# Designed miniproteins, single chains, continued (4): the designs that were tried, part 53

Each design is a single chain, and the fold is of that chain. pLDDT is the mean over its residues in the fold that is shown.

## One batch from the design tools (miniprotein)

Design m13817
Fold by ESMFold2-Fast:
Structure m13817 (fold): chain A 100 residues (1-100)
Amino acid sequence: GKVILSPEEKRLVDALYELAKKLGLGKNISREQIERFVHYLMTYPGEEILASDLARALGISVQNAKELITLVGNLGASLGRPLRETLTREEVEEILRLLS
């Protein structure tokens, strides 16, 4: 099912999906998966986004969850942020600020 997204969440979805297409990941990562992922990022109460928690929440494999987390890291890098091994709430908030 489709998730209801804010305008800010929709901007992040659009940026991630366009990046996924440019990286050739569009065959493995659907827009609907990115929409559910962004909703999870915006509602997750923890500081660090763990692949195991994301996989459970979205009903996907841990490997697919790691690919989504890496995609956010690659988006951050494209916006001038350093590439990091882990995804934090602070990093997601900074990426959203840079997309405004």
Scores: mean pLDDT 80

Design m13818
Fold by ESMFold2-Fast:
Structure m13818 (fold): chain A 105 residues (1-105)
Amino acid sequence: MSAGELAIEAGEKAAEAGVLAGKAANDPTRGTGAALLGIGGVVNGKLAEETGNAQFAIDGGKDAIAAGELAVELGKKGGDKRAVELGEEAIRLGREAVKKGKEAL
């Protein structure tokens, strides 16, 4: 996977995790915030793929990590195992996006 593709996948998983976690924790405001950060990861990852600028993949990976961390926190509070698993995978993929993006600079 390219750095941009990793940021897209991370952002998608973080957005789904944020929605599920917000619902489970009865905290729709923070859940929506995580989902929007995940969408930011997708948008930045697509910009990396379209422009070839690795900085967008780094930015998208960082957004997905922040979204995933919030989704894991809320998912654990709400007892939603799927939200936690998706959030943890978003963090892992987001870290790989940042690493590969930095290597491409």
Scores: mean pLDDT 91

Design m13819
Fold by ESMFold2-Fast:
Structure m13819 (fold): chain A 80 residues (1-80)
Amino acid sequence: MLEELEEAYERFLELLEALLAWLEAHEHPHREELIAQLEGVREQTEVLVKKATEENAEEVLAKIRQLTEELERLRQLLEA
C-alpha cells in the first residue's frame, strides 16, 4: 500500500509541475490565483503523505487520487 501511495504522489507532483509550467508559459487572467491554489494543494498533499502509515495509507491514497483528478479537470479547463 505505501508503495502505491508513493507512486500516486509522484504522479500527482508530475501533473502539478506540468500545470505550473503551462501557467508560466501561457497568459491567463487568473494565473496568480491558480498558482497560489496549486501551491496550497502541494502543501496539503505533502502533509498527507508525511503522516501516512500502513494503517491509514488507503485513506491517504484515496485523497491523493481525488486531488490528482481535480488537477486533471483543471488542466482540461485551462487547455480548452
Scores: mean pLDDT 79

Design m13820
Fold by ESMFold2-Fast:
Structure m13820 (fold): chain A 86 residues (1-86)
Amino acid sequence: MDDQTLRNGVELIRLLLESPEAAVEAVDAVTPGSEEERERALEKARELQERNRELLERVVALAEELAGDLDALTARLRELAEELEA
């Protein structure tokens, strides 16, 4: 349940990282108003997307670090359990 939601969330974040241009294009496509308003919205979307890309990259790096630490911690706990059974 939560694990599946987390995996789906990570996949979505990765997809957004791989296709940031598609996200900007989507904002342009749905923005109502004049050409001036669309251009301003697109510029703002590009700025937000660039900022979000840095944040998403850091979140992914943190998630990978946490996953690595979790695997290392799990391996360590397994070794300790084996030693305790000896």
Scores: mean pLDDT 59

Design m13821
Fold by ESMFold2-Fast:
Structure m13821 (fold): chain A 84 residues (1-84)
Amino acid sequence: MENVERGKKALEEAQKAMDELVETAKKINPEGGERARKAAEETLKSMEKRLQEAVERNPDAVKEVADEIEGLTEAYKALTEELK
């Protein structure tokens, strides 16, 4: 239960970080920003499906997926700083 809530919050944080990254990228190159948004949305959908599968299989896998999503959030934040 707790790890599922953590995973959901991690997805929300990743979505926010992705939105900030895309907004920053679009200020530099609007076309590149659109491509980045599509790629990031596909990645987040993949992570959401993986979280759902982990919930059904093994609680430890839920924690691992949540950790991975949190890492994705940090990667998006780092890319945003690089683009500034």
Scores: mean pLDDT 78

Design m13822
Fold by ESMFold2-Fast:
Structure m13822 (fold): chain A 98 residues (1-98)
Amino acid sequence: AMERARRLVEEVRKLSKEAIEAAKKGDFETAIKLLEEALKLTVEVLNLGDVEGAIEGSRIVIEASDEILKITKDEEVKLRVEILRGLALIVRGVAKLL
C-alpha cells in the first residue's frame, strides 16, 4: 500500500469514531458530515490502487453507519445514513472485483 493510502485509512478510522461520538451527543448533522468525509477518503484510497485499504475503509464506514442507526430515531437521519452505508457497500464490492 502507498504511504498516502495508509494515512487516509487511518483518517477514515478517526473520522468514523468522531461521527459515532457526535451521534451519541445528538449532533447528527456533524455525524453525517464526518461519515461522508470518511466515505470520500475511502474512495480516494481505492483510486490510489490500495484495494485492501479500500475494503478496510468501507468496512469501517459500514460499521460506523450501523452504530449511528442504533442511536437515531429520526427517519430523515436514518435514510441519509442508510444511503452512505449503501455507497460504502458498493465501494467494497468494486474493490473486491479488482
Scores: mean pLDDT 89

Design m13823
Fold by ESMFold2-Fast:
Structure m13823 (fold): chain A 97 residues (1-97)
Amino acid sequence: ELVRVTIRFGAYGETKEQMEEAEEKLSEAVVRLHRLATRVSGRATVSMEKYDKEKGYIGWTIEFVASRQKAEALIEEARRIGEELGLDEIEVEVEEL
């Protein structure tokens, strides 16, 4: 059974320096997840969801299609990566295909 998974990583910063740190953390998370998702699904799409300087927010989205079992394993890895890097936001959406 195939599912579409959308994972959103977000980070906040109040200063320019904190925003630069947030961007670096998000870049690392996205690179790690993209490699994993590509191995699982053969293809993954990455996009910068939002960059809001007034709110001090940066968000990135990764989307892939995989079997439910592989998707569940990758979602758990995504949560671990986000926690390890101290990201403020990790949202996961799963759609049955």
Scores: mean pLDDT 79

Design m13824
Fold by ESMFold2-Fast:
Formats: sequence, C-alpha cells, structure tokens
Structure m13824 (fold): chain A 89 residues (1-89)
Amino acid sequence: SKIEEFYKKILSKPEVTLNDVKEFVKLLYEEGIITEEEYQKLMSAKSLKEFKRILAELFNIPISDEELEAMTPKELIDYLYRYFYPKIK
C-alpha cells in the first residue's frame, strides 16, 4: 500500500518533520482509515505539540501523555502506523 511504502521511506529518512506526519495523515484519509472531520482537525495543527493534542482528543491513544509528548515526528509516524495497522490495506 502507499501507506506501507511511505512508512518504509520514513524509517530510512534522517530528518522527519510535522509535514511528514501530515503527509502520513493524508494517506490515512485517502485510504479511508480516518474520517474527513478527523483529517481536517489534524491538518489544522500548527505545531507538533498541537498535533499531538488533537490526536489524543480524536483517538483513545493507549499510552501516557508523557510518552506521547516525548515522541519525535519519526517515532509518532511509527506509533501511528502500528496503531492503524489492522486497517491498512
């Protein structure tokens, strides 16, 4: 899938940014894994901190606030890939 190809690319990328996280979210939306409302809210984030807050509000993320806040953009994409994996085609 395009999501799996993107994920593999991110694992080998030296610099991963909020823009890469947003591209991953766009792929989740295009594959029907998240709703248009969830997509629009996540894309509205102006910083990684705001993105993480919106993510926690939209989904029952089964990790501590401390663990989520400590994640780099690369670690966040890795976490989200595993979280949504059962729905990835």
Scores: mean pLDDT 85

Design m13825
Fold by ESMFold2-Fast:
Structure m13825 (fold): chain A 76 residues (1-76)
Amino acid sequence: MVTKSDIIDLAKFLKAPEEVIKKLEKSSVEESLKLLADFIKNTPGALGKALAYIKEELDPEVAKELSERLLELLRK
C-alpha cells in the first residue's frame, strides 16, 4: 500500500520545489500521485531517478504498486 509519506519522500529525493511538496501534503494519495507524475513528466531525467529510488528504498510490493501507478499516469 502506497502512503502519502512514500510519495512526499520520493518528491523530496527528486528535489521538487517546496510549493509542489505543499500541494502533495494537502492532496489525497491519488491527487498526490497525479501531481508527482506531472512533475516527473516536466523534469528531464526524473523518471529514471524515481524508478531507481523506488526499487532501492521501498519494500518490493510497495515499489511495484508505486511504479505501476506512476507509469500509468505518465501515459495519460
Scores: mean pLDDT 82

Design m13826
Fold by ESMFold2-Fast:
Structure m13826 (fold): chain A 99 residues (1-99)
Amino acid sequence: SESEKQQIISLIQQLNQQLRARLPSLDAATAARVEEFIRTNEQIIQELQKASGKQAVILITSLMIQNAGMQFDFELRGDSETAQLLLDFQRQLSSVLRS
C-alpha cells in the first residue's frame, strides 16, 4: 500500500541517518563502504517514490537481499555495530511487510 511504502521510505531514511552518525568513528575503508551503501539506499528511495504495485515489491525484495548481504559483510569486517543497525532495519522492514 501507499502507507506501507511511505513507512519503508522513512525506515531507509532513518537507517541512512544512523549510518552517517557512525562515519567519524570508522576507518577509511569501512567509512567508504558505508558511504556507498548510503548512496545506494538514497537511489532506492528515489526509485520507490516513483514505483507502484509489482515494481515496488521488486524494489523492496532487492533491498532486503542487499541489506542481508551488507549485514553479513560488515560482520566479517568486524564492524558489529553497523551490522546490528542493518539487522534492526531488517526486523523493522519485515514487521511493516507482515502487518
Scores: mean pLDDT 83

Design m13827
Fold by ESMFold2-Fast:
Structure m13827 (fold): chain A 55 residues (1-55)
Amino acid sequence: SSEEQAQAIRDLAEMMAAANGVDQALAELRAYLEKTTDPFLAEVARETLARLEAQ
């Protein structure tokens, strides 16, 4: 469950960056970080955000 949610965050962010540009994907990840209180999913979102910024 949590692993599937983590993978969904990564996949959706990559797809969003490809379709709408990296800035849009970063904005959505930041919005998700404000919405979620799950520390594991927040860490996944932060790691995904850092990876997209590095690309």
Scores: mean pLDDT 81

Design m13828
Fold by ESMFold2-Fast:
Structure m13828 (fold): chain A 74 residues (1-74)
Amino acid sequence: SDEAQLQAAKRLLIETMSELQALKDAGKLTKEKVEELKKETLRRLEALNLSPEIRAAAVAALDAVTEKFLAEID
C-alpha cells in the first residue's frame, strides 16, 4: 500500500539523518561521507520499489536533509 511505502521510506530517511547526526556529533562529518550516505540511501530507496510519487517525495526529503548537513561543513 502507499501508506506502507511511505512508512518504509520515512524510516530509511530517519536512519540516514541519525547516521549523519552521529557523524556530526563525533566531529567526523565530511562532504565525502554525506555524499556516500546519500548514495547508499538512494540505493536502498530504489530497492523498496516505491511508486513514482512516493519516490519523488523521499528523494526530495533526502536532498533537503543532505543539504542541511553539507551547509555545516562548507
Scores: mean pLDDT 86

Design m13829
Fold by ESMFold2-Fast:
Structure m13829 (fold): chain A 67 residues (1-67)
Amino acid sequence: MKLSSEEVAKLVAVMLDYVGTVIENLLKGYSEEEAIEIGKQRAKELADELLTSPEVKEEFLKLIDKV
């Protein structure tokens, strides 16, 4: 993959938001399964919005589906 510093920053931002969303929903009393599902949905939405490289976006979406 060809990763610019900007694309790396966006990818890290999406990943951190995913982790934060999962933790936030666990703290709200959702189950692990529910919190992960909410995190996945949000991560996919942010990846579609922020990731400009088609290759990076495709690999990220494949990775998130395996969680």
Scores: mean pLDDT 78

Design m13830
Fold by ESMFold2-Fast:
Structure m13830 (fold): chain A 90 residues (1-90)
Amino acid sequence: LEETARRLEAIAQALRDYAKHASPEAQKLLTKASDLFEEAARAYRAGDVERARKLTQEAAHYLMQALSKLTDEQRDEVLAAIEAAVAAAG
C-alpha cells in the first residue's frame, strides 16, 4: 500500500507539472486526474483500499481523456514524465 501510494503521488505531481504546458482543455483534465490520484494515494495510506481503487479508476479515465486531446509528441512527453516520476518514487 505504501509503495502504491508513493507511485500515485508521483503520477499526480508529474501530471500537475505538465498541465502548465498544455492547452486549457487538456490542463483541466490533467489537473482533475492529478487531484484524483492524490486522493487515491491518501486513501491507500489510510487503508481504504476500496475507495482508493475507485478514485484510481476515475483518475485514469480523466487521464485518458486528457491524452486524447494531445499530439503524439505531447502524449510521449506526458508518459515519459510519469515513467520518470514513478522510477524516482521507487
Scores: mean pLDDT 86

Design m13831
Fold by ESMFold2-Fast:
Structure m13831 (fold): chain A 55 residues (1-55)
Amino acid sequence: LPVVDATTTEPIEVGATVTLEDGSTGRIVEVLDETTVLVYNPATGELVRARVTVV
């Protein structure tokens, strides 16, 4: 899976909401490391790997 950039105002944990690079929102389903997560995007039905920045 390609790694995309994402931002969140929540702590990086399962269930947190993130905003993806394309402006869509997703939910963290798995934390891979301190900055890399798997995000489920309900608009597309896809899992994406994201590098998350807390803002």
Scores: mean pLDDT 79

Design m13832
Fold by ESMFold2-Fast:
Structure m13832 (fold): chain A 62 residues (1-62)
Amino acid sequence: MLALGLGSDGQLGTLEFQPVGAEVEVTLNDGTIVKGRVVERTPLSAVVELEDGQRIRATALR
């Protein structure tokens, strides 16, 4: 299932333009910004694998 950006355009920020395998910046729960690779992408969220091998779930950020 896929969702495209609509008039409100509050969804699909960074992830819409960043394909799977791209390097992205993600904000962790601590507020720490880290760089990682997108390993899975959904319309609402993505799973990013960090350099340490940890995986985090991120939503589309503006």
Scores: mean pLDDT 58

Design m13833
Fold by ESMFold2-Fast:
Structure m13833 (fold): chain A 75 residues (1-75)
Amino acid sequence: SSFDELSSRLQSLIAAGREHARAGDEAGAQEALDQFSQLLDQAVKQGVLTESQAQFIESVVRDTIDRLLEAARQA
């Protein structure tokens, strides 16, 4: 299903973003977040996700990546 494909791609991008963030690779983490945000925006436009669902998912993921990057910068 389109939801299963979307879920798989989103999970892959989250994993990539977290890996880059833990390594202190701010550019790599940002690239993963940009791709993630684009995918969420497309999903909303196609009616696969509601705007509120996409905003919630993006908020949680960005918060997680930002916290990992902050920890890496302070280490």
Scores: mean pLDDT 84

Design m13834
Fold by ESMFold2-Fast:
Structure m13834 (fold): chain A 71 residues (1-71)
Amino acid sequence: EKASLVEELEAAIKAGDEEKAIALIDELQRRGIMPSPETLARLSILAYEKGLAAVVKRLDELLKQVEKQLE
């Protein structure tokens, strides 16, 4: 189930579906599912390549939150 949401997010980003990608990020946060920093960075790069600026910003904010919690 947790892997399925991350897989759906990656698929939405690859399809260029910004609205669906944002909704999936919201669902991950609502469920308290935090992807690894490596996964967040990889998804952010994919979103950047697809021109999904809002998705990039959202994923970068999550990555910074994870990094701050490890400090």
Scores: mean pLDDT 79

Design m13835
Fold by ESMFold2-Fast:
Structure m13835 (fold): chain A 65 residues (1-65)
Amino acid sequence: SSIERDLDLAMVRIAASVTGSRIISENPDGSITLGTKTQEQAEQAKKLGKIIEKETGMKVTVKLE
């Protein structure tokens, strides 16, 4: 439903803000790609992404510049 999707996206936006990442894309399968500038940000974003996947079923992938 749209409400559950909006809450999932809100969780991703908070994770991006906390880790210094940016949302690069929302993919057709419902997964989200986050972009990071440093290895440390990437590791933090991956950890939060795994938590989000466990709670929501939405996959989060992390890309380093």
Scores: mean pLDDT 83

Design m13836
Fold by ESMFold2-Fast:
Structure m13836 (fold): chain A 59 residues (1-59)
Amino acid sequence: DLVERAQALIAELNELGELERAREFERRFLKAYLSGDEAAMEEVIREAEAYVRELRARR
């Protein structure tokens, strides 16, 4: 479920202290969700996953 994946990533960004980035990804995902644009939702998830991976590597 794309919504569950997005929520998990946003929660992880919040736990990592990236509150502003988490809100940005949440807003972008919500816009895609309301538009029914699955490709845009997947793109936001991929970007958030890449960002989380980068943050984990830098810890």
Scores: mean pLDDT 84

Design m13837
Fold by ESMFold2-Fast:
Structure m13837 (fold): chain A 61 residues (1-61)
Amino acid sequence: TPPLSDEEVEEIKERALEALEKNDVASFVGQVLRLMASVLAGSKKAEEALKELMEKLKEAE
């Protein structure tokens, strides 16, 4: 499976943020794992998106 496109990465990031807002842990984790798979495939865009999501998660208490 090819890595996610930049557009797909942005869509997944938005879905992950929505899941975090709704406290939907399962959906949030699923989106994060999808981004992680693309990071391992060499996607710099996915790496940046994952980093941003982790920062948002730290701010959410």
Scores: mean pLDDT 77

Design m13838
Fold by ESMFold2-Fast:
Structure m13838 (fold): chain A 87 residues (1-87)
Amino acid sequence: MSLEEKIKEILEEIEEELEKENPDVDRIVALSKELAKLVKELFPEKEEEIDELIKQMEAAHAAGKTATTLYLVLQLMALARELLKEK
């Protein structure tokens, strides 16, 4: 399986979790960290931008700021999708 295919699969898993009535935020955060790792492998020039986004997401999650955490997850997903289009 290609890195692009793995990224698409993780994006789909996060989207499915977000669409649930009671989303598992811990799972979404864990999947988002995996997504970030794969996106950095495919687009190493974006490592600093992705790391900053993950740092903000982890800080918000640790503080119990669920809405902020999910907003940052959506930003990471949007970035990943945009980068895949430019490939």
Scores: mean pLDDT 86

Design m13839
Fold by ESMFold2-Fast:
Structure m13839 (fold): chain A 83 residues (1-83)
Amino acid sequence: MKEKIIETLKNLAELAKKYGVDEAAEHFKQAIEAVKNNDYEKAIEHLRKAVELLIEHFKEYPDFAEQLRRLGDEIIEKLKELS
């Protein structure tokens, strides 16, 4: 479970970096470190900020923005289960 979350966050960080959303990429990296340290509250805070930045960047692609929101919410719920 934890390893799958880290892999998903790595993929999202790479996506953010590819599209020049460097602040989101940094927040995803901070979320990964927090997960590795079992600091799930901090991981959720960084993940929320990163997802908001990505959604704003992709706002003209509403289906993709909605998929990002749902994915973020799913990861947050999984992190809450680990807390």
Scores: mean pLDDT 86

Design m13840
Fold by ESMFold2-Fast:
Structure m13840 (fold): chain A 89 residues (1-89)
Amino acid sequence: MTPDEALQLANETLKKALDVAAETLSVEEQDKVRKLLEKYKPKIEEALEAGDFEKALELLRELAKEVGKISKKVAEVLEEGIKKLEEAI
């Protein structure tokens, strides 16, 4: 997998997580998920652009754990994206 392909997959995963949050969570819980994604997204993108896939996976796993405290369904979207990224590296 190229860094560009990994970055695309990560961004698609984060977008799907926000979409599921919007469909399944209260406005307050959606805001909590959004704030977590805003905190982690730039760090994940920077790691992937640098080719640091190990750091990007670490950050994605931390994000999935934090999101899982709010919503298991949204965390499962992130975990599926992580699995696809791991299998393609």
Scores: mean pLDDT 85

Design m13841
Fold by ESMFold2-Fast:
Structure m13841 (fold): chain A 100 residues (1-100)
Amino acid sequence: NKEEILKEILNLDENFIVPNVKKLLNKEAVDIEVLQRAAHTLKGSSGFLGFDKLSEAAEELEKAAKTGDVKAIHKAFVKLRETLLELIQNNETFKTIFKS
């Protein structure tokens, strides 16, 4: 259950968030609604799991995407990536505790 939702979060990041942010940074055309929708879905999935910091970071990216401001999107994206990597690191500890 929780592992499936975590896989969904990783899939949203790898296939929709990271590629679209990289295209924006390279001055390439991007459907900003795809990025906004991916951030919105990640916010919901993270919130459901109680990952409040990740949910907050995803909400910041969703709001930045709505503005179309590339600098704001990049700042929100960096925070989201840092938060997600921290969560992945801590997930191994959580899995160990859960198996106890």
Scores: mean pLDDT 79

Design m13842
Fold by ESMFold2-Fast:
Structure m13842 (fold): chain A 66 residues (1-66)
Amino acid sequence: MTREQAIERLQAAGLSREEAERLLEEIARAVKDGDNARVRELTERLQAAGLSPEEADRVGLTAALA
């Protein structure tokens, strides 16, 4: 999944582009910092927005690789 595909999927779930970009940046920072509790919290927010567990995992991986 590309960063743009992740943003488009989050926009389809009801987030603005700016909200989607901030969320990806928050996930990337949490992964970089080794904050496993924060990564879990952010992944749960993706699922609450309507993403499946598999979609949330792919978005999280995309954010971590960026």
Scores: mean pLDDT 80

Design m13843
Fold by ESMFold2-Fast:
Structure m13843 (fold): chain A 90 residues (1-90)
Amino acid sequence: MQQKLTQLLQEALKASRDGDVSKLLDSLIEIARLLGNDKAAEYLEGIKNKEPLPDGTTSFSVSADGLSLSLTFTGENGRGDIIGGITPLP
């Protein structure tokens, strides 16, 4: 599990650098499931399948703090902000 999580985090960071939102979302969905946060995974799947990011420049940030992973996506020229947190369920 730990090795798979590290691999997925590396893939997510690479996808972020490459601007590949689809691969980024795939990695984040699997991370959320590995951490036991199925609701976050479902939310991210919804974004991938139903809500394409707005056309234009997108900013992305990721922070990892212990067992928490926070993600922010910001679209240009509007309220295209998507804020998600991935934490293990208690």
Scores: mean pLDDT 57

Design m13844
Fold by ESMFold2-Fast:
Structure m13844 (fold): chain A 89 residues (1-89)
Amino acid sequence: SMESIEETLKLGKELVETKTEEELNAEELAAALLYEGAAPEEVYERMSKVMSEEEAKLAAAQAELLRLVEAGKVTAEALAAAHAKIEAA
């Protein structure tokens, strides 16, 4: 299961290295998109076609969090709080 962003990124890396996009299920596609750094809007649009609205929103929220971390806009404390909120959704 995708319980944390770090676990999701590790899964996404393995999937991108071992499978084509056509071979991915909905959960695997989300992990691959997050690993490849897809924009939150793209993640939401693509995932909402293959999973629930709530799950697509969660995947998009994870993509936005990764974008903020990469931009250096999130402190360690803010990152931990965001992770807890995403995991609770």
Scores: mean pLDDT 71

Design m13845
Fold by ESMFold2-Fast:
Parts: structure tokens; sequence; C-alpha cells
Structure m13845 (fold): chain A 89 residues (1-89)
């Protein structure tokens, strides 16, 4: 994956995780991980960004486990898939 592609996928994953987290009330819980991912993307550390995005996605999945009615399972799986792809970059 090119640096441009990795950055674009990382930013898309960050945006997707943030949108879902805000809808389910987990925005504050994911914020430190999203901020770390954003800093890593800006520094060109795409592997580090992917790790932070994976942690943010795990927080969203854990919040959905407590109230699964707030987050469709398919949306949680899509977030995890994008985070994994970013970590692999």
Amino acid sequence: MSPEEARAEGLQALRAIREVAERIGAGEAVEPHLEAARRALEAGDYEGAGEHLLEAARVVVEAARDDPSLVPETVALEILAVAVHTAAA
C-alpha cells in the first residue's frame, strides 16, 4: 500500500469509528485512541495509526456489547475490518 493510500484508509477508519462512537455515546472513551491514531497518521506511522484505530474499534465493540441495540453488528464488523486493513499498511 502506498503512503497516500494508507493515510486515506486510516482517515476513513478514524472518521467511521468516530461517527459510530458518537452515536452510541462512546465518543469520550474512543477520543484518546482516535487522537493517537490521527497523530500517528500525520507522522507517517501508519502501523502505529492502525494499532490505535484497532483499540478505538475495540472500545466501540465493547460498548455495543453492553447495549447491542445501539450499534448494528454489521457496522461494528465494518469498522473492525477497516482498522485491521490500516494496521496492515
Scores: mean pLDDT 71

Design m13846
Fold by ESMFold2-Fast:
Structure m13846 (fold): chain A 61 residues (1-61)
Amino acid sequence: KYKAVVTVTAADGSVSTTTLTGFDSKEAAQAAAQKVAAQIQAQLEALGLKTVSVDITVTPL
């Protein structure tokens, strides 16, 4: 199985970390992580905050 960790940093210094597990492939984990990152960025934009960085790490469990 694979684990994906999504870390999004906002312009105000806020850091959001989301961990996703249970994927059978690296590709599935990466795709899910990208969707979560996009969701977090959309929420930051709704709050008037800009995204400074997005880091996605995929590792085997």
Scores: mean pLDDT 82

Design m13847
Fold by ESMFold2-Fast:
Structure m13847 (fold): chain A 83 residues (1-83)
Amino acid sequence: KEKEEKLKKLEEALEYALKGIKTDDPKYFEKAAEIARELGLDDVADLFLEAARLTKTNPRKATRLATAAILKLIGEQFNIELE
């Protein structure tokens, strides 16, 4: 069940990250960062928090950081699924 729980949390983080990109609402990136940190993905969490911080001041950079974090989450999901 550990694998199932990790995959469920990764899906939740991805959903929040995508909502953040669609809505430009930093709260969704903050939620994605919280879940990423629970998963021990501190680098991904830091990217989402920086995206949240920049959403109003530099939305282009915020979107790039969020996209990089999403790609890292997708990579982690594949690693868990292949184990």
Scores: mean pLDDT 83

Design m13848
Fold by ESMFold2-Fast:
Structure m13848 (fold): chain A 60 residues (1-60)
Amino acid sequence: SEAEERERARRSLEAAARASGADEAQVQKALDTFEAGVAARSGPDGIDASAVRALVEAGA
């Protein structure tokens, strides 16, 4: 469940970044930041899809 939600959020982040015109390095940086955020936020404050979208929009 959580792994599926994380993969879905990661894929949404990648798609949104690419749609925003991010190059491969920017996409990779966004994914690395997302994974670091997942590692840092253990438990109930896991990454939400809307938060992922906001992160991509702020970082693009």
Scores: mean pLDDT 65

Design m13849
Fold by ESMFold2-Fast:
Structure m13849 (fold): chain A 84 residues (1-84)
Amino acid sequence: AGDAAVAAAQAALDAENQSLKTELDKFREEMGREVARALAQDPELGKKKLEEANKKIKEMEDNYQARRDAGQAAVDALRAALEA
């Protein structure tokens, strides 16, 4: 039955979403270290790096949310197609 395909797709999406969360957490840590190093060297450079880091993190968060939403929509569409 198509239910097995939907279950497999959902499990794969859940695994990808967990991977994306881990990648985002790592990116935040890397950006935080870069900002800390810049701030220790030059307060003005540190402020600029903080602004850039916040922008980059937000862009990555927005992209990951869009990817999660698209993945869930695809699984939902597969479920609907199998029930039609």
Scores: mean pLDDT 84

Design m13850
Fold by ESMFold2-Fast:
Structure m13850 (fold): chain A 89 residues (1-89)
Amino acid sequence: SKELEEEEFKKAEESLKLLAESMRALLERELGRPVDVSVELKKIGDTYEITVTVGDEVRVVKAKTLTEAIEKALAVMEEIRRELVAAAA
């Protein structure tokens, strides 16, 4: 139902917010400096869009399912984290 879909969406938004906070803390520890991390979830028609911001990097992932969009966002966050940690070494 639409109500169930809205509940899953809100739960995903909250989970992504907590994930961004965790990533920010991990990056601050690994890089020895603060890094801004944010994640925004939107539904546009039949697609889910997640905008991932890590420092100066902004990436947008799109998927037809909420689960796929979250999985893509997680992959992007890990990719950016690896690039930043490698560049700092």
Scores: mean pLDDT 85

Design m13851
Fold by ESMFold2-Fast:
Structure m13851 (fold): chain A 74 residues (1-74)
Amino acid sequence: DIDAPVDPAAREAALARVEEVAKQFGETLPESIRRALLGPTRIDVAAAILALATYNVTKPELRSALVQAVEDAL
């Protein structure tokens, strides 16, 4: 259900969790990913997950951790 509205609190929790994980690895989230996570629908969240999966990071573990953090929060 990609057009279903996402609970704003769950969406904000996902963003906070992803930012926390990125900070622990010494990284900062790209603005495009932050913006997508704040989108009101599940299609926006799917876009954020895709962007995280293609995010250029030094460590593959960071990319996996960021994707997992979003999935765990939502």
Scores: mean pLDDT 65

Design m13852
Fold by ESMFold2-Fast:
Structure m13852 (fold): chain A 78 residues (1-78)
Amino acid sequence: MEILPELEKFYEEAVEKAKERGLDVEALKKAFEIGSKLVEKGKIPKGLFLEAMRLVVEGKLDPKEVLKGLEETLEEEK
């Protein structure tokens, strides 16, 4: 799993909060992996990605829906 170094601390904090809240940790982890690749390629703004992941951790967004959107964006990158 490759996470951008500057996102790694937030990734660790988000995974722990997701575990505490009973959220889909596997979907969250995959969303961070794909999102990190898209941010590194300049396909999505880093700030927008971080805000989306924050909303997921707060239970305001479904991690599976965010993952789906990121996977669709990654498919368009090809």
Scores: mean pLDDT 77

